# Designs tried in a protein design run: designed miniproteins, single chains. Part 28

Each design is a single chain, and the fold is of that chain. pLDDT is the mean over its residues in the fold that is shown.

## One batch from the design tools (miniprotein)

Design m948
Fold by ESMFold2-Fast:
Structure m948 (fold): chain A 78 residues (1-78)
Amino acid sequence: PLTEDPEELERWLEENSETVKAALKLLAEEMKEKAKKEGREVNESVDEALALPVEVTEEARKLVEWFKAANAQIAASL
């Protein structure tokens, strides 16, 4: 779904903007729950993402899992 070609990536993000917004909302929900467990407040961007009028889809969940895997790989490379 995500390519190394910047032009294809921009087109995919534009065509799948609803999925991207749903993924951001799902990530915001996880961040808020983690912050609650740690006794911390979330920033305004997280609250804004939670307010997005989008439905969390299976594609959004897959995008979040891909992001977490990619982020872990980058962290391991640093």
Scores: mean pLDDT 69

Design m949
Fold by ESMFold2-Fast:
Structure m949 (fold): chain A 63 residues (1-63)
Amino acid sequence: MEEAKKKVTEEAYKLTLENGGIIESAEATRLVQQAMKEYGLSATEAMEAVSEGSLKAIKELLE
């Protein structure tokens, strides 16, 4: 579970960096659905992992 959350966070992080600090709603929804289906995460857990990745990317882009 911990490893699955980290993978989702990493994917959201990379996608947010590629888009210059934003993540599109469609892509965020896709990542949440994939995390739930592939890793067995709850919707809340998947959404939290995506948010963490996106925020990490934004912070790094501001440096």
Scores: mean pLDDT 79

Design m950
Fold by ESMFold2-Fast:
Structure m950 (fold): chain A 72 residues (1-72)
Amino acid sequence: MKEKAKQALAELEAVDRSSLTPDQRLQLDATRAALQGIVAGKSRAEIVATVASLGLSRETARRLVDLLLKEL
């Protein structure tokens, strides 16, 4: 799991954030924060709180984190 999360983070760091729409930038920032939390070994609750703090609703943050944990 951590290796897949690290690889996904490396791929996201290659994305030119300035070429994205505001909605795409928020999704990128949220996904990056969630993957960083997974790599750091943070709890699901801590990762969800961090993602929600970026401007996502708590429900959307939970769904994003759960999706990433399921795929990794």
Scores: mean pLDDT 78

Design m951
Fold by ESMFold2-Fast:
Structure m951 (fold): chain A 93 residues (1-93)
Amino acid sequence: MAAARATAAALLVMAAGLEEDEEVIYENGYRAGELVASLPEEEQEEATELVILAASTLPKEQAITALRGALEAARERGAEGAAELLEKKLEEL
């Protein structure tokens, strides 16, 4: 179950790299964050690292937009560990 959701989250972020619409890029990131937050707490860190790795394949501006979406979803769902990792990555960009 967890591996499938983590993979789906990473694929949503990678798909954002094919989009030109900032709203669509953000929404893909947000849905990825929702998938990460739906995992057991012990699996959220690894899934978040996969999302961050997927974002590293994108142009910087698209990566920032997608990761902002993921961060918002993580915060809304109380996935504190995921949110902290996403915040740290956004500070590096």
Scores: mean pLDDT 83

Design m952
Fold by ESMFold2-Fast:
Structure m952 (fold): chain A 125 residues (1-125)
Amino acid sequence: DKIEKLKEEIRARAKELGIKLSDEQVETLARWMYSRGFTSVEEALEHLRNWLSSFGVELNERELFAVMVAIALVEEEARKSGKIPSVEEIKEKLRETLKELGVELPEEVIEKIAEALYRSYLGRQ
């Protein structure tokens, strides 16, 4: 099962980076990666790094992994609600998730990510 393989890779990377994930967060991230066609955590992180770099955001490995988890949770909430979240709703979910994972990013960085993610959702509708 491709999803089970992704879950094991996610748990291993989280442990390596000192990030504590719930089973629900691991499940959500694995499903997000699978839905995007990613075959590994490394592939997903490389894709996210390149995407963030395209609008001037540079993150270390721990921050990048935490942002990937946060994005997966934002997209799961959007999927469950059937609505495109606003930039403010995305910012709030990113902030809360990052805080839970013990990662702090400047507000300007969170805003850039939220705006880019919102634009991405408009292109997928």
Scores: mean pLDDT 87

Design m953
Fold by ESMFold2-Fast:
Structure m953 (fold): chain A 87 residues (1-87)
Amino acid sequence: SYLDRVLEIVREEAERIAEEEAKKKGYSDKFIEILKKIVVDIAEQSVRDSLARNPRVLSDEEIRKLAEEGAKAAVEHLLKLIEAGEK
């Protein structure tokens, strides 16, 4: 389905961005796997909310751009939460 295609692209882009940013920061492999899962969940929700507000058929290119923006925002948000939650 169209939604399955959207979610596939979102998952792939979100995992890629989360892994890149986490490796750049020197996080462990275990933390990278956790971050990937959380970032994917946040990026999927962001794209779902966007589509729910303005339902339209997006191209693969448009989906990738939304996924990239959502994933980058999710990583930034999570890093801020980690900093705020530290002792």
Scores: mean pLDDT 78

Design m954
Fold by ESMFold2-Fast:
Structure m954 (fold): chain A 63 residues (1-63)
Amino acid sequence: MPEVEEIQELLRKGKFDEALELLREKLKEEPYNIDLIDAASFYARITNDKELLELEEEYRKKF
């Protein structure tokens, strides 16, 4: 998905705040999109964002 690729490119470039804003916007449109959830997990791990780490745990419980 182009949106996931845009988020991943922002993360690679170190634009973490922009990536977070875009990710939250896309999750509002597609709250159960697995690719977006995986991008959130990746973002949380590399930025050490506590809120996104908690979000990953929530989604993993639902499978």
Scores: mean pLDDT 65

Design m955
Fold by ESMFold2-Fast:
Structure m955 (fold): chain A 100 residues (1-100)
Amino acid sequence: DPFDLDKLLAQLTPEEKAIFEEVKRKIDEAYRVALENLEKQRPALTPEQLEKAIKRLQGLRDRALVTAIQLARYKLEGREDEVKQLEKALNDILEELRSI
């Protein structure tokens, strides 16, 4: 991990954390689908390809979680344009996870 996610989460206010947890449910669902799709592909993958795929999924999840933290903060600040941009970025990551 290039960042300490637990440390970032510990800095959230209760209001930010509530918004984050709502977004996290969508991330967890997309990640679960990605893992299920990867398991279906496992028999066709080499060990190296499988390791790279797992690292890719973990990286996508971590980026989605960081985006969710930023989204929670900007929603409470009333930054509607930044919120729309982050929601688009998050949706693009979630779509990439579901496409695995």
Scores: mean pLDDT 85

Design m956
Fold by ESMFold2-Fast:
Order: sequence, then C-alpha cells, then structure tokens
Structure m956 (fold): chain A 85 residues (1-85)
Amino acid sequence: DARVEALYWAATALGAGVAEKYGEEAAREAGEKAAETLRAEGASEEEVRAALEGFLEGPEAAKRYGVEAVRERAREAAEAALAAE
C-alpha cells in the first residue's frame, strides 16, 4: 500500500503548506479539488480518500511538527512507493 501512503503524506504536506499561507479553509478547498482531479485521472477510491484525508490533517500536522518535517515524511513515503514499483 505504498502508493496510498505516499498520496496521503504528499496531500498532508501540501495541506500543511496551504494552511500555513492561506488558512485552513483554503487547505480544505485544495483537498476537494485534488480529490476531483485524482478521480478524473482514474485514481481508486482508496487513493482519493487518502488525498482528501491528508489535506484535512495537514493543518494539524504543520502545527504539531512543522511544514518541513511533514514534507520530509512525504519524501520518505514517495521513495518507498517508487521502490515498490
């Protein structure tokens, strides 16, 4: 499930960054748009859910760990997903 985990952490990092600059509502809207885009590109419901959950949890992750730490975790998850291919 490395791809789903990578999508979740990428969305969490993006949501954290959006919330830091533009607020929690902007992060929520970005998550909804990302979910629509993924669905249009043929992503599974599991992948769409991971992205939406990541964006929603991004603001709290930024508050708790900082945006840079969340981005580093997203990079680790992406590397794991690439290694699994």
Scores: mean pLDDT 80

Design m957
Fold by ESMFold2-Fast:
Structure m957 (fold): chain A 57 residues (1-57)
Amino acid sequence: MIKKKFPKSFEEAYKIARELLEKEGTVTVKSEKPSIEDTVKALALGRARAEKARRDA
């Protein structure tokens, strides 16, 4: 089992992304260098957007 911040970062990013999407409707991730953490943020945002789309449908 991986006890790194990756699983936690994903869940935390997902929660934050959901709140931001609900309040502002848009969340943008800006990153100069793509990294694992940036990938996790992108996935979290994508999942939050998909979840919101399902809820709003």
Scores: mean pLDDT 58

Design m958
Fold by ESMFold2-Fast:
Structure m958 (fold): chain A 99 residues (1-99)
Amino acid sequence: LEEAKRRALEALDEAIDTLAALSEKVSFEDEITLSVAIIGLAVSKLVVEKAESVEEVVEALRFAARVLRRTAELVEDPEAAEALREEAERLERLAEELE
């Protein structure tokens, strides 16, 4: 459980950092959309920190991946959309490795 939490928190932090960097390069509208996604990822981190089972960590990662995929559909910048899909794929792969 502790190792699963550590890996999940590291992956979520990397995703947040990627989104924060992207927000500096996009339109104001896309920046708002990315900021909402960052909040969603921060909520996923709180769920991971409080998780009592590996299953709860996996579900938090899958939730975060869904947030990123939905955000990719909403952003206008195609480079940002692709980066969001890549981050979602990384979280999905980690979730599969942990189960």
Scores: mean pLDDT 86

Design m959
Fold by ESMFold2-Fast:
Structure m959 (fold): chain A 87 residues (1-87)
Amino acid sequence: SELEKYIEEAKKSLGEEAAEHLAKAQLYFDEFVKEPSEEKVKEAIEHLKKAKEAAKDTVKAMSAEEFEKGIDAQIEAIKKAYEEYKK
């Protein structure tokens, strides 16, 4: 639950908008794990991208850079999980 940890951190540091998008990303990813679909993967990734954008103007430069790298890692992890599901 790396994304779950990010949601808790975002609520404390990044504000409600970023936290809300992270929560939606987690919801869609959990749905994908239960019943794999391309739509759920796309929704999870889109919400992670929106969380990254919402944090961009709210957080100091170094914290924002760390957050963006973490989000990019989560996006790659979701993409990899989807590709592994296809095998």
Scores: mean pLDDT 72

Design m960
Fold by ESMFold2-Fast:
Structure m960 (fold): chain A 93 residues (1-93)
Amino acid sequence: ASATATVGDLEVTVTVPNSQELRVEVVDKRDPSKRAEVTIPLEVGASAFVRVGNYLVVATVVRIDAQSAEVDFVVTDLETGETHRATVTLPLV
């Protein structure tokens, strides 16, 4: 299972590699050579951050139920201080 969303100039993709964790891949849509990947425990309140170019991306697991997980993304442009937010719903079945 996977889900993808656009957050500002970034594309974020969430996948389930196993029953214990989520994989988050972040790609700069303007320069696809700028990318990062991080794993987050599949647990409500678990979070991780990655840096892609001038962007700081914080991903937090905000909800898990029997069918889906919700991950909130906060993207901060470290050069301008501007923030963008999106929630990704990932099917677990």
Scores: mean pLDDT 81

Design m961
Fold by ESMFold2-Fast:
Structure m961 (fold): chain A 74 residues (1-74)
Amino acid sequence: MEEFIEKGREAYRAKDYLTAGEYFAKALELAKSVEEAEFLGKQAVIAYLLAGDEERAREVAEKAREILKELGAP
């Protein structure tokens, strides 16, 4: 997880928002707490929106919601 977050942050700083979204989405798949899933889902959505990819932003938001439900959040 930590490696994906670091690579996501590096891509974000380089303004490669699509790659940043992909890494934050990968980190989201490994989230074990509500707080981790909320943070990583938010970062992935923001990155995809900055990349102009509204479809991927929507897909990752739906994925984050599913993971949050599994972890015990509404």
Scores: mean pLDDT 83

Design m962
Fold by ESMFold2-Fast:
Structure m962 (fold): chain A 100 residues (1-100)
Amino acid sequence: MITKEQAQQLLDDGRATLERIREKYPELWKEAEEEAKKLVDTHGSGLAESMGMTVDDLYTLLTANKLSVLLKKKGDDDTAYEVHRAGSKLVAGRQALRDL
């Protein structure tokens, strides 16, 4: 069973990876955030509740998903995969903390 400390480490690792990529690709991050914001402003509160997430967690996840797509289009498949993995760690860490 994953410990509370391990669940927190998954969240911290995911957040650290996304912050590093934000610093490396600030313009792509901004574009991804703007697209995520459009989705959150239109449907985000209902969608977040249906998924058992906070609106902030959903916003971060959607930003990561949009950023991964933009990085793939730019030809940076390795960084796109890191972003996808970071999003997965955030979801896994949040779910694990809810079960503790």
Scores: mean pLDDT 78

Design m963
Fold by ESMFold2-Fast:
Structure m963 (fold): chain A 81 residues (1-81)
Amino acid sequence: SMEEIIEEVERLVLRVYLLLVEMGHEELAQAYAKEFSEALKNKDFERAIKLLEEVAEFAREKGDEETVRLAERAIELIKEA
């Protein structure tokens, strides 16, 4: 459902936000959060998928397999919506 997709995306964004903040990249974290919020408000699934792919790539470089798994799940759910 759309609610499940939003919940997974929000969880991913929160994890990425906290990771970026802990690493001293608070401005980048805020930019990601804002762009995700706009994509979800506009139901712009293509942009949301692109952002999730970028987040998954970043998380993979950091060794955060859980965030990668959540991002991939969210992408699959969006494609089915």
Scores: mean pLDDT 74

Design m964
Fold by ESMFold2-Fast:
Structure m964 (fold): chain A 57 residues (1-57)
Amino acid sequence: MEELRRKLEEVARRATELANDPSATEEQIQAAMDEFARAGTEYERKLRELEEKIKKL
C-alpha cells in the first residue's frame, strides 16, 4: 500500500507539472493523465483486497 501510494503521488505530480509546462505536448499530458487514472484504480483495488484479508482474520 505505501509503495502504491507513493507511486500515485509521483504520477499526480508529474501530470500536474506537465499540464503547467508550456513546452509539454498534448500526448505527454494525456499519457501522464492515463498513468494517474491507472494508478488510482490500482490503489482502490488494493484497498479492497486488504479489507477482504482482514475479514478472513
Scores: mean pLDDT 76

Design m965
Fold by ESMFold2-Fast:
Structure m965 (fold): chain A 70 residues (1-70)
Amino acid sequence: SEKEKKELERKGASLYSAGSISYIGGLTQGELLRRRGDLEGARRAEELGQQVYEEFSKKSKELFEKAKKL
């Protein structure tokens, strides 16, 4: 239905947004840690942000694909 389609699209958009924020946050924290000489911490922060982005982006795409079939 149109209502279910819009709900899936809204959830997909929210997940994509949250994932993007996590990615940018990881890069920002990574830069701060690198300036303090914590290269390992910087790498971990960047990797964590990217992992969350990839997971949320995948789930977002699945929701948009489900919406297309309604």
Scores: mean pLDDT 89

Design m966
Fold by ESMFold2-Fast:
Structure m966 (fold): chain A 89 residues (1-89)
Amino acid sequence: LEEAIKNLEKAVEIALKSKDEKARELAKEAKKYIEKAKASKDEEEQIEYLEKAIALLAKAAEYLDEETRDKVLELLQKAADALEKAKEK
């Protein structure tokens, strides 16, 4: 989960630097879910919040320029892969 959180936090930082208001709004919502995941002591709940953050950041990527979009999408894929590994118990 820590790897997923770190990749999502990097994606949020990139999206928040965007000139697009919608991208920044979605990144702020994603950040709220990342913080909820970090505050939770339940792994299942943490995974659910991080999956919501991924979905919001994927939406934010639609409003980014092509150069920035690819970087965000790569970070989201790394986060998704880390969450899949966390689910395998």
Scores: mean pLDDT 83

Design m967
Fold by ESMFold2-Fast:
Structure m967 (fold): chain A 72 residues (1-72)
Amino acid sequence: SLEEELEEKRKRAEELKKKADGYNTQIDMYNKTIEIAKKDPSAKEGALIAQKARDDFNKKAEEYRKEAEKVL
């Protein structure tokens, strides 16, 4: 039925949003690492790794959010 199809679409969109939001914790962790490294020059290599990881997770989160919008 149409109601079942709409329910499935809503669940799929919610799953995709949840996956995107799941990356927020990791992104926040990397942001903290980057901020700490600003005060410690010896941590600059770790900051570069954290920055690349943060940017990758931001891209993945954005892709999931876009997919969620397309399902709705």
Scores: mean pLDDT 80

Design m968
Fold by ESMFold2-Fast:
Parts: C-alpha cells; structure tokens; sequence
Structure m968 (fold): chain A 71 residues (1-71)
C-alpha cells in the first residue's frame, strides 16, 4: 500500500516538474490535482512517511524545473 502511494507520488511529482518547466499552467493544475488525490489516499503514518520520502527524493528535479521555468 505505502509502496504504491510512493510510486504514484513520484509519477505525479515528475509530471508536475515537467509542467512547471514547460510553463503550462493547465498541466501544472492537473499534476497538482493528481498529487492531491495521492495525498488524500495517505491516511496512515506509514503512507504519509512514504509520500514525504518521495517528495524529498524528487525535490532536486522540482527545483531544476522551477529554475528553468523562471529563466
């Protein structure tokens, strides 16, 4: 269960990073909605920890995407 949510979070965060880099506000909203659904599915401490791990792992990718989008 936690593993499935972690993988879904990684996919959502990757999609978000791509949307941010492209400057596509609609795609960003779609990726954020997907991530929100994954967050809502995390109800246990283990599931929430798995999501935090995925976010931390994907941070460098998101930071790079934000920097490119703002350039």
Amino acid sequence: MAEELREQAREALRALAEAVRAGDEAAVAEAEARLSEVMKAATTEEQKAALREAIEEMKPLLQAALEEAEA
Scores: mean pLDDT 78

Design m969
Fold by ESMFold2-Fast:
Structure m969 (fold): chain A 69 residues (1-69)
Amino acid sequence: MDALARNIGRNVRRLREERGLSQRELAERAGLSQATISRIESGALTPDGETLAAIAKALGVPISELTAE
């Protein structure tokens, strides 16, 4: 669980930074709060499937890219 949360958070941050997006901008695109994005990127929150799908869509990647090792 903790390892998966950290892995998702790392991938979200990397993909967001590659696109030049702030946490706020990603949150706006995904329909989430900046606090939620911050908690996901730090590994403090493991997102559910709906949240993962929203982030993947906002970043233009498949969900598998967010869960990749």
Scores: mean pLDDT 83

Design m970
Fold by ESMFold2-Fast:
Structure m970 (fold): chain A 82 residues (1-82)
Amino acid sequence: MGGPQESKEHVEKTLEELEKQAKKLIEKSKKGEEPSVDDKIKFVSLAFRGMAAALSHADKDFSDEAIERILKIMKEYNEAIS
């Protein structure tokens, strides 16, 4: 029948994992250590999964807030590694 509905809890958990991964990469950057390829792939994968889940969500207000949170995390990471 229909596919499984993306839950708000699932999206928020993905955003929390993305934030934790971003913090890990930022800390490595501050120490002058290069993040592993696996760490970078995990970060990109979490950002993509979070964005896809948010875009698929029927609640537009929740979707917009989730997208803004992802973009903010990506911006904070980019700012820290620059």
Scores: mean pLDDT 77

Design m971
Fold by ESMFold2-Fast:
Structure m971 (fold): chain A 81 residues (1-81)
Amino acid sequence: SYAEALLEEAERLEKTDPVLAEILREAAKADEKDRELVYNLVRIARGEDTEGSIKRISEIAGVDPQDILNAAQAMLLGSPA
């Protein structure tokens, strides 16, 4: 499940990035829609199946994939200085 995937990623990150690990654990406790949304945002941040992840977030949020990419870049990847 998405909850299990988020918890596994959080456990892996606890030693390297405890703040992100805590955020992922909180996301895993949310409803299924929010868990799936966060899981796909994490995949985009990791560079995994970016195209498929953007499409899925677009389906969940009901917005264009291009807007999702722009939002993910601003919120998760950070703006270039």
Scores: mean pLDDT 68

Design m972
Fold by ESMFold2-Fast:
Structure m972 (fold): chain A 89 residues (1-89)
Amino acid sequence: MEKEEELRRKVEELEKRLEELKKRIQEGRVPFFSLPEVQKLYEEAKRGIETAREGIESGDVEKAEEGIRRAEKAIKKLEELMEKVGKGE
């Protein structure tokens, strides 16, 4: 099913982006005052991906799309935050 394939591809892309961010967070060292926000966004992205996978597995397209949307927002904010802390050196 085209919709399911699109959702699976999107989850894979989000997982890859989150893995890259996790590596950057662990290796780049985030300033102490940014750690709570980074941690919050990272956990939010993980929960979104988890929700999306559950939706795909159960055939709940609405749940999958909601999970993807939440993960995308969290990852985008985390990427923006990581860019700012890198430039703020």
Scores: mean pLDDT 78

Design m973
Fold by ESMFold2-Fast:
Parts: C-alpha cells; sequence; structure tokens
Structure m973 (fold): chain A 87 residues (1-87)
C-alpha cells in the first residue's frame, strides 16, 4: 500500500513553517536556498495535483531542517514544530 499522505491542513501548516525557516536569519544561506527550492517544488506539485511530489518536498524540507538543527541547536524548536505538524 502507498504510504500515508499528509492532509491539506498539514501541508498548509508545513508551508507556513517553511516560510518561517526561509526567513530565519540563523538558517545558513545554502540551506535557505535548498528550502526555497523545495518550497517552489511543493507549490508546483500542489498546483498540478501531484500529492506524492508535494509530500516528498515537505519530507525533504523536514529532513533538511532536522540536519540544520543538529548543527545549530537554536533551530531545534522550529524543526520540532515542523515534524509535529506532520505527525
Amino acid sequence: PPPRMYSDEQKEKALELLKEAINDPRIPEEVRKELEKLYKEFLEAKKKGDDVKAQEAIQEAGELLMRAAAQNPELEPLARRFIDVLS
């Protein structure tokens, strides 16, 4: 069976947290650029009704935020909120 898909509410909340991360001055420039790319990929996938690609973009963003938080503990609350909205 396919993996559990995120609800539209979860995707909307994840998008808001992605925007917060992109505007967070503690996010390194390289990570910010990757988050911006994933944000665009999510919007394109959502517009096309490609739920699988939209979910993949959100999952990659979450993984990227967790990796950034591992290097900068100040980002842990943001990364945790992102993971929690997807649970």
Scores: mean pLDDT 81

Design m974
Fold by ESMFold2-Fast:
Structure m974 (fold): chain A 95 residues (1-95)
Amino acid sequence: MEAEEKEKEKKKEEILKRAEEIEKRSREVLNKAKALKDKKGNGLKYSIAISMVDSSLENVRKAKELLEKGDVEGARKYVEIAEENVKAAEDIVND
């Protein structure tokens, strides 16, 4: 039982670290997408990237709420979705 509690705390810390990394990556993508939208005029492409970042940040927010409620598994799923959204946005702005 103590080993399971320690493993749950470790999983919570891992999810929080992943959430912080997604927030950092989202900020970098958002800044790049805005700069490229203004410079290159391809507004639709970069607006899609911005929308994906917004979705990623919303999923991070939901993950943090679930962690506060003790739902580690639910939080993990939202962090995974958020990572997929930010990666897709990164792929758009780096294309």
Scores: mean pLDDT 82

Design m975
Fold by ESMFold2-Fast:
Structure m975 (fold): chain A 70 residues (1-70)
Amino acid sequence: MRLATFTATGIGPTEEEAREEAVKKAKEIAAKNIKEPFEVVSEEILDVRKVTIDGKELVEVTVRVTFKVL
């Protein structure tokens, strides 16, 4: 079984929204790099921090997503 792992960072008004954006970005990276069909087998939160962008307090989440190549 072939596994591929990608790390991505997402930003959103809540931790959940930032996590969803990070996972979405990891899936986009996987789609660009994996030419075969794949599925998500695990998601791991590596870091959560508060950031200020353009005077707004947001949450930044970094995730590591592991994909199984089918």
Scores: mean pLDDT 83

Design m976
Fold by ESMFold2-Fast:
Parts: structure tokens; sequence; C-alpha cells
Structure m976 (fold): chain A 89 residues (1-89)
């Protein structure tokens, strides 16, 4: 899950540099979920919080230009793949 958390934090950083205030607000909400995941000791709870962060960051990415949106989407895919590996077996 550390790899997922790292990728999502990178996506938040990209979105917070966006001039779009709605994208920044969604990124801030996603950051709160990432922080909750980091503070949790229950892996299922961490996964739930990280999935909420992915949802918010996906919504925020829709508000961006194509090149920045693609960078965020790649980070979200990386995070989702890392979560899937933890959920398998």
Amino acid sequence: LEEAIKALKEAVDILMKSPNPEAQELARKAREYIEKAEKSTDVDEQIRYLKEAIKLLYEAAQLLDDSTRNKVFELLKKAAEAIEKVEEE
C-alpha cells in the first residue's frame, strides 16, 4: 500500500499546482483520505480510504488539460494496481 499512497500523493501535488480551484479542492479532500489511510492500522480500512482518494482525484483530473490529466490518470492506475495486488490472496 505504500506504493499506492506515494502515487496518490504525487497526483495530489500535481493537482494542487493546477490553476483550477475546483481541482485543488478535490485534491485537498483526497489528501484527507490519504492521511486517514496512513493513520489506519487496518489494511481493509486503508484500502477503502485510498479508493475514495482515487475517486476524488479522478474527478479532479477531468478538470485539467489533456497532458496534466494523462499524468494524473497514470498515477491513479499505478495506485489501483498496487491496491489490487494487496487484495489478491
Scores: mean pLDDT 83

Design m977
Fold by ESMFold2-Fast:
Structure m977 (fold): chain A 106 residues (1-106)
Amino acid sequence: SAERRAAVIRELKRVAKLLAEAFQDYIDKHPEKKEEYIKEFKRFSELISRAVDAVRAGDDEAALQAIRELKNLVEEFLKKSTDPEVQAKLKEILAELDRIEELVRA
């Protein structure tokens, strides 16, 4: 439905904001890694954009694929993170993505 699609897009935009805030905090703490973090954030942004475009097009399968790729990328970043605050934020983002996946399937 149009209402379900609008809800999914709002939640994906919220995930994008949470990721942007987490990456900015990391860059501020580790300015020497700024270039690496900008490249990683671009990967997240491209996957979120792909998911949003798929939802707008009514392509639930493409949306689910992009969300799964995004979850895999968040899990990879979580595995490499040693900062407990960043780990907590990434776990929250994973839980949000699981909820978004259920909304797409509903």
Scores: mean pLDDT 84

Design m978
Fold by ESMFold2-Fast:
Structure m978 (fold): chain A 55 residues (1-55)
Amino acid sequence: SMADQQIAWLQGQRDDLQAQVDAQIATSSPEEAAQLQRDLDLATAGFDATIAQLS
């Protein structure tokens, strides 16, 4: 279904964002890493909410 395709795409985008942010955190200061983690948590919550609505 279109919903299944949209869910798969959103999961891929979330995974790509996670990998990119994890790489950035590895080279960041503790303060920068904490902010990146907060921003990532907000972004992943948004992806998860959208996926839940499509499921």
Scores: mean pLDDT 87

Design m979
Fold by ESMFold2-Fast:
Structure m979 (fold): chain A 65 residues (1-65)
Amino acid sequence: MMEEIARAMLLMALGVSIATGMSLEEGKELIDKVAEEALKNGVDKEFLDKEVEEAYKRLEEEHKK
């Protein structure tokens, strides 16, 4: 399913941003970029908005450490 691929890509983007020490802003930009690519490939916007919000929360929690 395209949704499963999109979720995997968003999780990879989150993991890369944390592992490489990206700023919160840079990490969010990477997540947005991946979500936009998924949207261009026909993934549902409501699904992507929820996944992006969840990724943002996880990234923000990591940066609070």
Scores: mean pLDDT 81

Design m980
Fold by ESMFold2-Fast:
Structure m980 (fold): chain A 85 residues (1-85)
Amino acid sequence: MEELEKLKAEIDKAIENGDLSKVMSLVTKLIKAAFEAIKKGDLEKAKQYIDYLRRVAEKLRELGHEGMARMVETLINLLEEQLKK
């Protein structure tokens, strides 16, 4: 999926550069894309976005950005709740 791969590359680069504002902007785009996938019934695509968001949270925590990691985890939980509806 071209959009997901591009967003992954941009997020990874933003993390490497310490541009946390850009990381959160791109995370917001991923979350919106995940909600759209859920809304359309594309559960496979939604799961791909959620899985990558979990990896972003893990990376942020490993780099010492605990607060941002928790924020991303909270947003993942909201997405998982939408999957149950």
Scores: mean pLDDT 80

Design m981
Fold by ESMFold2-Fast:
Structure m981 (fold): chain A 68 residues (1-68)
Amino acid sequence: DEVIRRVKYKEAVELALSYGLSEEKAEEIGRAFSEVPAEKAGEAAKLMRKLLEEGKPEEAIEAIRSLK
């Protein structure tokens, strides 16, 4: 569903920006999160929040992509 994908992308971008990431890095996280299957979305969201709180955006992107 394109609408759900767009919402997930936007929410992930806004979250990343709230942690002080650049627009480029926030968009990268948004793209990665939007591609996660529905059954893994909860796990991806938890990993994203944890790693962003730890100041590890590159690890967050890698972890999210590993759930694809």
Scores: mean pLDDT 79

Design m982
Fold by ESMFold2-Fast:
Structure m982 (fold): chain A 72 residues (1-72)
Amino acid sequence: GPSLLEKMKELLEKVEENPDDLELFSEAVKQMAELLKDLSQEEKEELLNELRELFKDSPAAQKILGLLSLGI
């Protein structure tokens, strides 16, 4: 199946395509938080930093990644 990075990238791409869809935003945050729950703090930080670089030009993705950094 897809890697954790690939799953999170797919969720962020869906949000980027639909930035005004608050339900999609909420569901993406929930799913990404669930995917991160079993990672160490260091693994979470490395993965979130990689995603921040990949989505540096996406305000919606940056907002989600910021929320996940505060919630984990």
Scores: mean pLDDT 82

Design m983
Fold by ESMFold2-Fast:
Formats: C-alpha cells, structure tokens, sequence
Structure m983 (fold): chain A 52 residues (1-52)
C-alpha cells in the first residue's frame, strides 16, 4: 500500500478511503469533505491519505 496515498482535490475522504483499502479506518474525527492530510489505520499499520 502506498504511504502517502495521493488523491485529487474534490474526492471525498470516504471515497478515498474505499479506493485505498476496504479495512481503512480514520484515526481522527473530522468533516470528511475537505482537502487535507488524514491518518488512517489498516490492519494495525498507520498510513497517510493526502487529498490535494
């Protein structure tokens, strides 16, 4: 899995997480419709999703 995982601006965090991995879980409570940098957990390992 890429780390960081880069996603184009305008893609929702929910759709970015689904495309990254089905077991991805967000580690912070945020409003998911903004560009940003988001830590996610997949099978015990932390990854970064970047929406820009």
Amino acid sequence: LPNPFYVPSGVSLTDAMKSFHPNARLLVSVDPNMDGVYPVLVDGKIYTIVIR
Scores: mean pLDDT 73

